# Designed miniproteins, single chains, continued (5): the designs that were tried, part 10

Each design is a single chain, and the fold is of that chain. pLDDT is the mean over its residues in the fold that is shown.

## One batch from the design tools (miniprotein)

Design m16312
Fold by ESMFold2-Fast:
Structure m16312 (fold): chain A 75 residues (1-75)
Amino acid sequence: MSAEERRKAARELLREAIRLAEEGRADQAIVQVNKVITEYGPDAALSDLFKAKAALEEGRLDEAIELLRRALEKL
């Protein structure tokens, strides 16, 4: 898979994570975030992704959505 295809896939996973978080589905949003972390490894967005995951685990959905949007902008 090319770097462009990986970036596109990660962006789609992050958009799905944002949608799930907006619906209050934190557990499902965490699954999508974990897929992005696994596929991308160390990246400029990784810090925001780990912070978003922590926010989702703590039920801070608004903060998680903001962090996921920031990660999406870096991809």
Scores: mean pLDDT 81

Design m16313
Fold by ESMFold2-Fast:
Structure m16313 (fold): chain A 65 residues (1-65)
Amino acid sequence: MSHAEVVARILQAELDKYRDKLSDEQAAAVEAIVNELLANPDLPEEEAARLGREGGRIIRTSVEI
């Protein structure tokens, strides 16, 4: 399994777990990142990690304080 696929699966699990905390726009943005990672399994590790961090940031910024 490629690094991009691993990152995509982790983001999908986090999206599913916190879906009720995300707006439709935020959820769509994370889903787009997951789809990008799955469509490009040959992405360099640094690019996959960058996309993973962006998806994680979207999820974290939706957490209620």
Scores: mean pLDDT 79

Design m16314
Fold by ESMFold2-Fast:
Structure m16314 (fold): chain A 89 residues (1-89)
Amino acid sequence: NFTNRELFLVQQKLAKEFPDLDQAEVNAILRVLVTHPAETISSDELRQKLEAEGIPPDKIDLVIQKLDIDNDGYIHYKSYLRQLVEETT
């Protein structure tokens, strides 16, 4: 879906969007999102997967709050990641 260059650019943009997260936490979020098979991920499923990666609950709340902009319990992460790539190209 994304090239190595696009993944690198998305990673850099995610680090900027989430300054309270360290590089390992940003990498874990990106890995969870790019390996998810559906177009959307539920906030509950994202929370469970990020907890499994060892990210603290308060940081997970920041990520979900930022990504669930419609407050509908679903994150349109592929659209979000594509937007980050388009802003960089």
Scores: mean pLDDT 74

Design m16315
Fold by ESMFold2-Fast:
Structure m16315 (fold): chain A 70 residues (1-70)
Amino acid sequence: MVLSAEELRQLFEDAGLTLPDEYVEALFAAYGDAAGRLDAAALRILDLDRDGTISPAEVRTFYAFMVAGR
């Protein structure tokens, strides 16, 4: 699975969160491919239960940790 920047933002919006552009750019700079997408290896940081599905609860937990604790 691969996500574009807009698809990543939509995933966070579905969880009731706004993802800053700086976080999107940082993720794509570190883990993005030449097509401007995040690959499955990068997405494992969002799939906290490793069930192959990213739930809104996991997105909220990850975002809270990134924003408040890093």
Scores: mean pLDDT 62

Design m16316
Fold by ESMFold2-Fast:
Structure m16316 (fold): chain A 67 residues (1-67)
Amino acid sequence: SKEAYEKALEEALKIARDTAKKAGGQPSSADIAAALVEVKRVADEYGLSKEQKNEIIGKALELLKEA
């Protein structure tokens, strides 16, 4: 559902933001990998489609790269 997607996106972006902040704005490859594992877990728990999961992962990764 749209509500499940929006909640998953909010949680995923929070994971990405918290990871970037803890790394002082320079997350390592290990920090990024750990954050993406958590983002995938969140998307799976909300029962999102493959397309929705890929979109959320992409948005989280973009935020982590711009940190």
Scores: mean pLDDT 83

Design m16317
Fold by ESMFold2-Fast:
Structure m16317 (fold): chain A 81 residues (1-81)
Amino acid sequence: RRQQALEELEKFVKKKAKKYGLKLEKRLSERWTPDGTLVLRVEASGKLPKTHDTEYEDGITVTSSTNGDDDKVTITAVKRL
């Protein structure tokens, strides 16, 4: 179900933020694609060790990316349903 998928993505976003000591600021977007993909994007603040970091687990992809101009980080979690 959508609720379970969203809750699962939120858990992975929180796990990623905790791993790198990031503060979660706000939800940027929640998007469903016509092919059944859920994408959750969250803004966080802090410093990443790498500009891009991607983890894969059971069809879930979580990516962290830095902005070029400040200490803003975007965490993107994706699940295909």
Scores: mean pLDDT 73

Design m16318
Fold by ESMFold2-Fast:
Structure m16318 (fold): chain A 66 residues (1-66)
Amino acid sequence: DSQRRQQAVDIVVKTATKVSNSKTEEEAQKILDEGKRQLESLGYVADYTLTKGPNGYSADISARPA
């Protein structure tokens, strides 16, 4: 369903944006765990990689239908 795919995209974008605004690794991980849980509730399998750079945190998030 294209609507579910759009919802998954919106979750990924919101989660990545929140991670980029996080000030600690613990906060970033909590945000990623919440995003993964939301994606799983839509029937998606999610995986992520958290990176710390000099300008803060970033995440690469992948999601696919289960």
Scores: mean pLDDT 82

Design m16319
Fold by ESMFold2-Fast:
Structure m16319 (fold): chain A 77 residues (1-77)
Amino acid sequence: SLDEFEAMAEEMRKLAEEAKTPEVKQAFQNAYNGARAAAGRIQKARDEGRKVPEEEARAEALVRQLYDQAKALAAAA
């Protein structure tokens, strides 16, 4: 959902600010930017009355992947 994307984006923004290394900060910033872009595209489609379930599923998978990768990088640092 859009609310779920917004919540994930806010968490990633906070984690980026708390990051101790530039690499971890950049990873969370990339994930945050991806979540915001995906939310914007989905919201625009819904505002236009278009159903984009495949794009929503791909966007969710990509955002979760970026978030998981950033968290793994933070844990390894």
Scores: mean pLDDT 79

Design m16320
Fold by ESMFold2-Fast:
Structure m16320 (fold): chain A 76 residues (1-76)
Amino acid sequence: GADAIAKAEAAVKAGDFETARRHAKRAYEVALQLAKLGDYKTSAENLRGVARVYEALGEHKEAEELLEQARKLEEE
């Protein structure tokens, strides 16, 4: 999760938006797997990381949806 988010953020900084999206998708997959295993806190943290990447890419609506997913996980 955190490693993939760091790579996505580095890719955004370098202007490599395709690589940023690829790493963000990987971090999202890790977040879903963590939620499936009951690790809601780490899953929510990973979803917020993915949201930051999408916000940096101008995908504000997708970022908002990810933050809402993170909020719901922490309510369970």
Scores: mean pLDDT 83

Design m16321
Fold by ESMFold2-Fast:
Structure m16321 (fold): chain A 113 residues (1-113)
Amino acid sequence: MKLKVEVEAEGAPRVTVEMKEDANGNLIAEATLELPPGKHRIRVRVTNLSEKDVLVRVVVQDAETGEVLAASPLARIKPGETVEFELEVEVPDSDKPVRLTVRVYAIPLEKLK
């Protein structure tokens, strides 16, 4: 895979996920976390193992409702570079741990600009 993605949150095991290319040439990685209600910090580390610059954004959603709980700005990652994203997420109140989807989107920069 062109990018390595590591997701870490307090109370959840560290997850390493592979990026895969979709039909539109976008790289997407997805991790699922189960966290109790309340405020949590999610750390996402992205390493660019490709030969090209990429633009990366992280989005955290409630897996049940689809609500976006946190989103990072776009960050440019050069070949061989690692960027860390830290997102604060308010997990909604629930009788059980809430399932969250962490998605990492990577857009290769085209030579046309």
Scores: mean pLDDT 76

Design m16322
Fold by ESMFold2-Fast:
Structure m16322 (fold): chain A 92 residues (1-92)
Amino acid sequence: SVAESLLDIAEFYLKQGRLREAARAILGALDVLLSQAKNPELIEKIQRLREEAERLLTEIDAGKVDPATASARLQRLIDEVRELLKELEKEK
């Protein structure tokens, strides 16, 4: 899926220390999932993760978060979005 490919790209950027690009790829994956989701509970979860990812990107851009903390938060977001993908697949 496009969302899975974007998460793989996010992990690649994260391994390279490219935190802004990783955050943008996560946001792209979430936008794809939001366009596909029909379940209101799932839409709410996607929107929460999107807000968290946007906040993290803003903090990275402002230099308000250290790289190690930012990397850990980006990895957590990737893991949570991958779990959300599994929930979407179960709705079929």
Scores: mean pLDDT 86

Design m16323
Fold by ESMFold2-Fast:
Structure m16323 (fold): chain A 71 residues (1-71)
Amino acid sequence: EKLKEEILEAAKKGDFGRTNVLLDEYFEKYGDKLTPEEKREILKEVADAFDEAGLLSQAFLYRLAAKHPDF
C-alpha cells in the first residue's frame, strides 16, 4: 500500500524516472498476485497524475501500458 502511494506522489510531481523505478519494484514484488485489472488500475492512476501535472506524452505512455500490461 505505501509503495503505491509513493508511486502516485512521484507521478504527481512529474518525476518520470522515479515513477518508473517504483512501478518496476511494485510489479516485481506484487505482479504475480495482481490481476490484469489491478495492473490496469494503477497504470491509469499514474496516467491521470501525469495528465494533471501537464505531462501529456508521459500520461499517454501509461494509458497505452494499461491496455496491455506486459512488464
Scores: mean pLDDT 79

Design m16324
Fold by ESMFold2-Fast:
Order: structure tokens, then C-alpha cells, then sequence
Structure m16324 (fold): chain A 71 residues (1-71)
């Protein structure tokens, strides 16, 4: 389901040791939330939380870009 995909992507964003995986998860979450307004609050909450701890500059940029897609 779409909800299961969102939860998997949030897990990858929060827990993956691979910055490429975290970057792709952030961008895909932004895309899903842009297309599905009902998921925007959940996705935005996860992106904001991940962004506060993220040290990789490319992943930080992906999180900011994803947030910009949500309204």
C-alpha cells in the first residue's frame, strides 16, 4: 500500500547508513506528499525531524527540496 511505502521510506530516511538511500528517500517522500495531500502532515513531520539530525549536505538539500514540494 502507499502507507506502507511511506513508512518504509521514512525508515530509510531515519536509519540508513547510506547517504544516497537517505537522499532518495527524502525526494520520493516529497513527491508522494505532493501528489497525495492527505500524507503531507506525516511526511513533513518526518522530513523536519530527519533534517534536524542530518549532517550530509546533499541529504540536507534533498530534505529542503522535498519540503518545498509540500505546498
Amino acid sequence: SLEEEVERLIEELENSKDPEVRKRAALELGRIAAEHPELRERVATALIAAGSDEKDPEVRRAIMEALSLIR
Scores: mean pLDDT 88

Design m16325
Fold by ESMFold2-Fast:
Parts: sequence; C-alpha cells; structure tokens
Structure m16325 (fold): chain A 106 residues (1-106)
Amino acid sequence: MLAELLEEKTKDLEDREIVEAITRGMIEGVRKAEEARKLAEELGLTDEELRKMLTEKATEEIEKTPDGLEAAYIYGKYLGLLAGVVLDVTEEEMRELGEKALKELE
C-alpha cells in the first residue's frame, strides 16, 4: 500500500539515500507528534481516526511528489508522527535508531 508506493518512487535510489531521507523525516515527525496529539485532543479525534488522517495525508503527498528522496522523507515523517503519537517515542530515541540504521548500511 503506502510502502509499495514509496518503493516504486525510490526504485532507482541507493538504499543509504532512502534510509537517510526516511530517518530525517522520522526525527521531524516525532518532533511534531506532541502538536499533532494536542490538535487531535482539541478536535476529539480517537487514535484510530488520527492514524487514518495521517495515513491519507501521507499517501496524497507521496503521490503528488515526483522526487523519490522527498517521497522517502514524507514517508519517514508519517512513520515518526505515528511512533511519537502511538508509542511515545522521543526525538532522542529516534535519532539513536537512525544512527544505528545508517551504521548497519556501512
């Protein structure tokens, strides 16, 4: 679904470039998670409704984006928002995960 769309847009890119873009997006997504949670609470949205909204927005933005690295960044941002909102993952934890992922590619 969303991951398949990303794979098609990033097929000509190197794994390292894709992982770096996703990681950068995830850090930004986690950073924005508190604001997204507050907005959802103000609007009376459930966790499921918020997840659906984030998934739909990410899908539309990725479909509109011709650049594979930008698509990877948007996908990362979506994943980071979900991790921050649902799993309470911190920006520090996400940075550590990203550094580990990049090191495994070297």
Scores: mean pLDDT 79

Design m16326
Fold by ESMFold2-Fast:
Structure m16326 (fold): chain A 97 residues (1-97)
Amino acid sequence: SKYEELKKRFQELLAKIQELLTPSQQQQLQEAMEEYLEELEKLPDEQQIRQLERLIRTLEDALLRMQELKAKGDEAALQKLAQGLIAELEWLVEHLR
């Protein structure tokens, strides 16, 4: 299934992002991810695929930026980007309903 392939890529990207986060942020991101997938699975297949493809592109870009900030030792910017990403995922959960 195209959806299952994208879901796996989404989960793998989030796992890599979580490695860059504090334990508190990891928990917030995991909870938002679980809620997002629950709401996403209620949508028609074409919409599930489209939503995941868009979010995967956003996550790939975010991961690269976070890795650059970590390499520079800019912890404050990394934390801000992480909070922004969590807020975006929480907003998407709210707007899938």
Scores: mean pLDDT 85

Design m16327
Fold by ESMFold2-Fast:
Structure m16327 (fold): chain A 72 residues (1-72)
Amino acid sequence: SMEDIARKAGLEVVDEAREGDIIIYDPSMREKALQLVEEVGALAAIPAYPGGEAELLSNPSLRGRRAFILRE
């Protein structure tokens, strides 16, 4: 699941997106994810797909941050 990807990358899964959070989104919801980033001032939007945790694990600026899961 997207929550498992976030937790595996060492992120805290949250129920409400805030400034500086990471938005992990279903690839079908890319446009909505980008709109949410602008609305709340999130740090980044990252698509969830098989192996997608590699992007989270390889980026040190994302470690220990909060993640909001956006799905359909």
Scores: mean pLDDT 76

Design m16328
Fold by ESMFold2-Fast:
Structure m16328 (fold): chain A 74 residues (1-74)
Amino acid sequence: ARAHYDAGLAAYRAGDLETARRHFEAALAEDPSFLPALVFLAEVLDQLGESERAREVMREAGRRVRAEGLEAIF
């Protein structure tokens, strides 16, 4: 998860949004609860014009935070 997240973040900073999306999706395939990848996937999807999918990903991130009690950490 972390290696794909780091690669996705590097692609995002370089402006390669499609590569960033694939890496964040791969990070979530390895760890579906990896919240940083969910947050950045939503940002990348919104910038690619996929705002509906971005909203769905953010809804899932919020559900994961509440289910794991992580709202107390943020």
Scores: mean pLDDT 74

Design m16329
Fold by ESMFold2-Fast:
Structure m16329 (fold): chain A 97 residues (1-97)
Amino acid sequence: EDEKKLLKLISKVAENLRKALEQGNREEADIYLALLLISIAVGKIAAERGKLSPEVKETIDKIDELVKELVQAMEAGDYERATELAKEIVELAKKAI
């Protein structure tokens, strides 16, 4: 139940990031990226403490890899790639709920 709340939060934050990126709002995108990174860090700590199912842990690990690519895309100014990655994160989080 708490793991599903975490995935729902990640999905909502990633969706807001996607919208900010599509609008070209860099300041808003940076805020939502920071919130997404914090949410993933919380998920990784929960996994280390044995609080997540193996399936949810695998989903968080996959999202963490996608966020690393998203950070690189944003640093390169590739907002089209960053938007695609944000959409993929939303889909992965929703599928695991």
Scores: mean pLDDT 86

Design m16330
Fold by ESMFold2-Fast:
Structure m16330 (fold): chain A 62 residues (1-62)
Amino acid sequence: ASRAEARELLARSLEEQEAFFRSLGLPLPVARVAAHELADMSVAEAQRALTRLRALAAELRA
């Protein structure tokens, strides 16, 4: 995929990331900030951040 296609996918993923963080029970403002921060990361960095956040959410629910 081209760089432009990658950026379009990242833009679309922002909405999906917000929905994802909201599904974890985060308040919308927090979910929005987290999603927007992920937009500035590389794909690998974003994946590691998401894995970390999922683990923390699970730990807090335990």
Scores: mean pLDDT 61

Design m16331
Fold by ESMFold2-Fast:
Structure m16331 (fold): chain A 66 residues (1-66)
Amino acid sequence: MREHIERLTEAVAAGDVEGAVEAAREVARLKGPDGANMAIAYAAARSGNSEAAQRAAEELRKEGLA
């Protein structure tokens, strides 16, 4: 779990939407959609890159995982 959140935060900070979606999918698998949404919000707050976090959340929502 923690490793997936760390990877998500790094990807969001770098503007890597694809990497952020991959990490968020693993969070969704372990914690469900609410857990994935909370992890994305945490990554946005910690990285300061709300745009990349929002794009990752949109992609995850299209997959039915957020």
Scores: mean pLDDT 80

Design m16332
Fold by ESMFold2-Fast:
Structure m16332 (fold): chain A 61 residues (1-61)
Amino acid sequence: SMREELLALARMAVDRILQIEDPAVQEESLAGFRKWAETLDPELRARALELLDETEARLAA
C-alpha cells in the first residue's frame, strides 16, 4: 500500500541520516525529516515522528 511505501521511505531516510558523519548536516537532515513528517496524515505523522525520536536517541547513545 502507499502507506507501507511511505513508511519504508521514512525508514530509508533515517538510516541515511544515521550514516551522515558531519554533525551539522545530520542535524539539518533531522530537521528536514521532522518538517516532512508534519505534512503527513496524523497516523503516518505519529509513526514517522516515532522513528525520528528513536533515531535521535540512537545518535545520543
Scores: mean pLDDT 82

Design m16333
Fold by ESMFold2-Fast:
Structure m16333 (fold): chain A 83 residues (1-83)
Amino acid sequence: HMSRDQIVARVEAALRAAADANGQITRDTAVAVVRDTLRALGQLSDAQIDAVVSALRARMTGDRHTVSTVVNMVRRTLDDLGL
C-alpha cells in the first residue's frame, strides 16, 4: 500500500543519514543502503529488490555520488521496472 513517492522518500532519508557532511555517498554504500531500506519496508519482493539493486548499480558509473543524484536514479529505476 506504500506509493512509489513514499518508498523514494524513505530511501532518501536513509541515504541522507549514511552520507557525509557534503551530501556525498559512495556507490557501494548507496547500493547497500537502498537494498536494506527496500527490504525493511517490506513493499517489494526479494526478486524485485535484486532487480532494483542490479539496475541501480549499472546506472552508477562513478564511485562517489550526491544523495540527490542517487534518489533520482532510484526513482527512475522503480519507474523503468514498473514498481
Scores: mean pLDDT 87

Design m16334
Fold by ESMFold2-Fast:
Structure m16334 (fold): chain A 97 residues (1-97)
Amino acid sequence: MSKEELEEDIELAMRMIEEGVEITTSGSRQEREQANKLNIESGKKVLELLKQGKVDEAIELAKQTALQIGDIAGLSEEQKERLAKVAAEKVEFDAKL
């Protein structure tokens, strides 16, 4: 996997989240705040798991969080699976640093 391909996948995932949030602007402000809080809290837990060497648990948590954010954003099953895959690959990359 090239660095360019990974960056393109991340940009696509970010666009999907942004489009989901924009489409759900008729959804409550609470839904957007919930997604943001979930992302921050999950990020902290992922970092703690990585510090403990629990890479597989960190990847799984990132995938589950991406699926939950995708549900809040109203993404399709295919879009949620793609977002979860990108989240897993990002954590795996960070674990190698």
Scores: mean pLDDT 67

Design m16335
Fold by ESMFold2-Fast:
Structure m16335 (fold): chain A 68 residues (1-68)
Amino acid sequence: SMKDKLLEGMEKAIETLKKENAPEELIKEVEEFLKKFKSTDIKSEEEIKQWENEALRILTTGLHKAAA
């Protein structure tokens, strides 16, 4: 399902961030986002897409801050 793919993608992203020694703040932000996603009662596929867009925003913004 799309939810399972997003979960897998986020877990793999966290693993990659840890392997690449990304800033601890970014790793924690992604982990907290994943925790919130798992605890949220998701009622539609459109809502899942909104979560995917937010995950991409967090990763993109965090990586840019790490590079600056």
Scores: mean pLDDT 79

Design m16336
Fold by ESMFold2-Fast:
Structure m16336 (fold): chain A 80 residues (1-80)
Amino acid sequence: MLYGASGTLVSEETGEKYEVQGLVDSNGNFKGLARPVEDPSVELPVSGKATFTSDTTAAVEAVSEETGEKLTGTVTLTPL
């Protein structure tokens, strides 16, 4: 099963907030794009792991390959 994922992730290093949109597969693999809340013109490819916390939410730990920043937070899941 494939899920659309959206939510806010926070940088563990800086505390900056990122709006994220992406996909979560049935194995808990996350891939998406993160945009800083203060500058949504910036797009960062992110990937990581999602742990299902309910039927509609998952806890995500993602890393930006461009910056190496670790982003964590909860996303809302929509079945695709």
Scores: mean pLDDT 81

Design m16337
Fold by ESMFold2-Fast:
Structure m16337 (fold): chain A 93 residues (1-93)
Amino acid sequence: ELDELLERLLELGLITEEEAEELRELAENLSPENQERIVEILAPVAELGAAGNAEAAELARRLTAVLMRLVAEHYGLSPEERAALERALAHLA
């Protein structure tokens, strides 16, 4: 599913080949559940990009950039950094 979504985002011009490669490398270190979460986050943007009007395509491009950054920030953390963030958030909540 993730590879299929990445091909779709590339064809729509929403991500670069470099960004797709980075996300594939990131996903190799993630559980199947976390890979599915990435698909859930990005799939609506692919649909928006496919809507066939210029304003929707521009919005999809901007949203993709933001979501790709957030995914990379969240899942690109080392196991230690992720655990520290989770502990900090638990104390904040």
Scores: mean pLDDT 71

Design m16338
Fold by ESMFold2-Fast:
Structure m16338 (fold): chain A 86 residues (1-86)
Amino acid sequence: AEKGARDAALGSEAAAEGAESKDPARASGGAIAAIGGGIQALLEDPESESSRRAEEGSLKAAKGAAELDGEKAREGAREAREAAEA
């Protein structure tokens, strides 16, 4: 996987873990990393479906993290991971 998609997946995982544990600091840190990775994925390959899915998953994970919604953040993390593995 390109670095951006990989970083999006890793950040999304941290965001999901923070949201699931109701830890706003971990959730916020993961969300920032996820968003940054998603943006980088689009910059690396803007026409790739996997890059778009990495961004979409990372944004979903970040939104779930902001709401401390572990289920939503976990779904976003799963989507970002699947995009990174594509």
Scores: mean pLDDT 82

Design m16339
Fold by ESMFold2-Fast:
Structure m16339 (fold): chain A 78 residues (1-78)
Amino acid sequence: MEKALEKLKEGLKLLKENLRKKGYYSLAEIIDEHLKNLDKLDKDSLIELAENAIKLAEELNDEESVKLLKEALKMLKE
């Protein structure tokens, strides 16, 4: 769990930075709020968050965030 949370945080932080660079400030704020509250989410909610973040990163062609988030998702499902 803890290692999965660290990977999820890494992927979400990178996605947030890339959203800001592309001018998607509102989406970046949503990701930032999720980052602040990750410790309050159960496993199923973390999986849903990771899946939604992967979809968003894929739409942005953010290959590095996709890679990190997919690694986090695999760890969460183990």
Scores: mean pLDDT 84

Design m16340
Fold by ESMFold2-Fast:
Structure m16340 (fold): chain A 92 residues (1-92)
Amino acid sequence: SPYEELKKQLDELKKEFDKLVKEWNSIESKLPQEVQRKLSILMTATSVLIAALDFALDNNAPISEIQQLLEDVKSSLEQLKKLVEEAKKLVS
């Protein structure tokens, strides 16, 4: 079903998010407070979007709604990757 393919995409995004959370946790204490705040906000926002996508998939929401949430998660993760990458440079 289309939902099985979308679930696989969500699983890969969850793995990517988990990796970024672990990387952030390893450097958080070394970061300026402003960077910590920005990362914390974006981590929370990304987590909420992933939960919303998971819920939509489990409840067989319209494919168009799931696709929009999937794009929102991807966009949030891309922003998060860039911020984590910049944060790593500050602690080198």
Scores: mean pLDDT 88

Design m16341
Fold by ESMFold2-Fast:
Structure m16341 (fold): chain A 69 residues (1-69)
Amino acid sequence: SADEGTALLRALDAPMVGEGLGGSAVGPDLGPLADAPREAVLDFLRNGFGAIPPLPDDVAEALAAMLTA
């Protein structure tokens, strides 16, 4: 969905999360992706979304596993 795509875009665009001040909540909410079907995340990464080009299969598999595991 658009919300899942937005969360994934934040994960890819903003690798540094959290406030770095001492135990504050981390940056973008990736909760929807943590429970998302791995296949849906994989399809998004392999097909691209908006300005993000399709990722190679090995990279897409690794990121999908990290985001949905």
Scores: mean pLDDT 54

Design m16342
Fold by ESMFold2-Fast:
Structure m16342 (fold): chain A 70 residues (1-70)
Amino acid sequence: MTREEEIFRNLKLTLDSVKEAIEKETDPEKKRALVEAFRALVDSVAPYLTPEQVAEARKRLEELEKLYES
């Protein structure tokens, strides 16, 4: 497994954990904080990912934000 594949796999696992945490949380401000923390993680690892992986991660983050901020 390449380092890029490992990083992307860990990012997907973190997304699942964040989604579960948001589903258990009732406070909208805390939900927003979880989304922002994941956004910061995506931005920090983006230089180590392929353009396709970055686009997928960004798209999933945007969908998550729209779902939990509306």
Scores: mean pLDDT 76

Design m16343
Fold by ESMFold2-Fast:
Structure m16343 (fold): chain A 91 residues (1-91)
Amino acid sequence: MEEEKYEELLKKLEEIINSATSELPKLSREEAEKLMDILIEKNKDKLSEEQKKKVEEAKKEALKKMEEIGPARSVLLFLISLKDIVELEKE
């Protein structure tokens, strides 16, 4: 467990959400993948089996696009997908 690294990744996630309109924070590929994994784990208990499958699909798509759009934008795309998947079940 690297608690300081976990907190740093969460802070970068907040910056991605807040800076989506102009400048994205610089992420490594490993940090981007870890952020996606953290988001999945944090929401795992709140997700249905169908939603879990959609989240895994969204992660695979984001990882594929990381080569094209970069790590920070891939996390942003995954986050948007995760939010849509989670919000559909709250209604």
Scores: mean pLDDT 70

Design m16344
Fold by ESMFold2-Fast:
Structure m16344 (fold): chain A 100 residues (1-100)
Amino acid sequence: GEVKIVVENVSAEEAGELAEELAFGGLATGEVVGEDTLLLNTTLSAEEAVRIARGLARRGYKAKVIVDGEVVAEFEGATAEELAEEAEVAAFGGLGKGTV
């Protein structure tokens, strides 16, 4: 399965910094696919990708997880606290799906 994280509402400078950070950590390879969008190709599980996306959302970005072309989680429009609470409920439920 192909696991991707799409980060939106990010400046070109921030996209470069995030791509470098995640590539250095060995977690993903980054590709800038627009003026304010970063695509991260990962070798992570869907659950691990959801955790990374939540971390990005807490930093003020819009993040979604795509598994085999399907959006399985999306984090935006909520406060960082609300996103963390929803993510904890999903993790405890063992479902790995955010914000449904």
Scores: mean pLDDT 67

Design m16345
Fold by ESMFold2-Fast:
Structure m16345 (fold): chain A 75 residues (1-75)
Amino acid sequence: EELIEEVERMYKEGVDVDTLLEYIAEKFGVPLERVRQAYEELKELGYSDLEALKKVVIAIRNANAARADLGRPPL
């Protein structure tokens, strides 16, 4: 996915995690607090910074796909 590749590239270029969480929140149109909360939960499970960031993107995408399957609007 384009956003996952962009986030990984920015992280490797030295962009800080907080800025990347803001970027993800902006791209999906979801509240920053929700994105940050999901990231912290993944970090508590032992994922690295980059893996947690990538999994947040995947989780939002999968939630929107599931919502579409149920006839609900995206997040």
Scores: mean pLDDT 79

Design m16346
Fold by ESMFold2-Fast:
Structure m16346 (fold): chain A 90 residues (1-90)
Amino acid sequence: MKLLGVSIEEVVDPETGQRLLVVKLTYYDEATGKEATVSYGLVDSPDVTRAQLEAMKRELLESLRKSGLPEEIIEAVEEGLEEAIRLLEE
């Protein structure tokens, strides 16, 4: 697989006013000739600490490594999640 791009979108839930940061990863699968997008949502809430966001990031990355995804994809997920956490601190 080839990584095509990483994007971060800020979304506000209209019912709750809750801010969400969505990290989107787009891959090109050379074997199938198709593009695939995977999305990960992070919630900006007063009940969620940075330590909890960092723990969620670690658990997700460990799960992805166990699933056998290429390291380049895992590194891109890590970079996207780190940027999303930084945006939540602003």
Scores: mean pLDDT 67

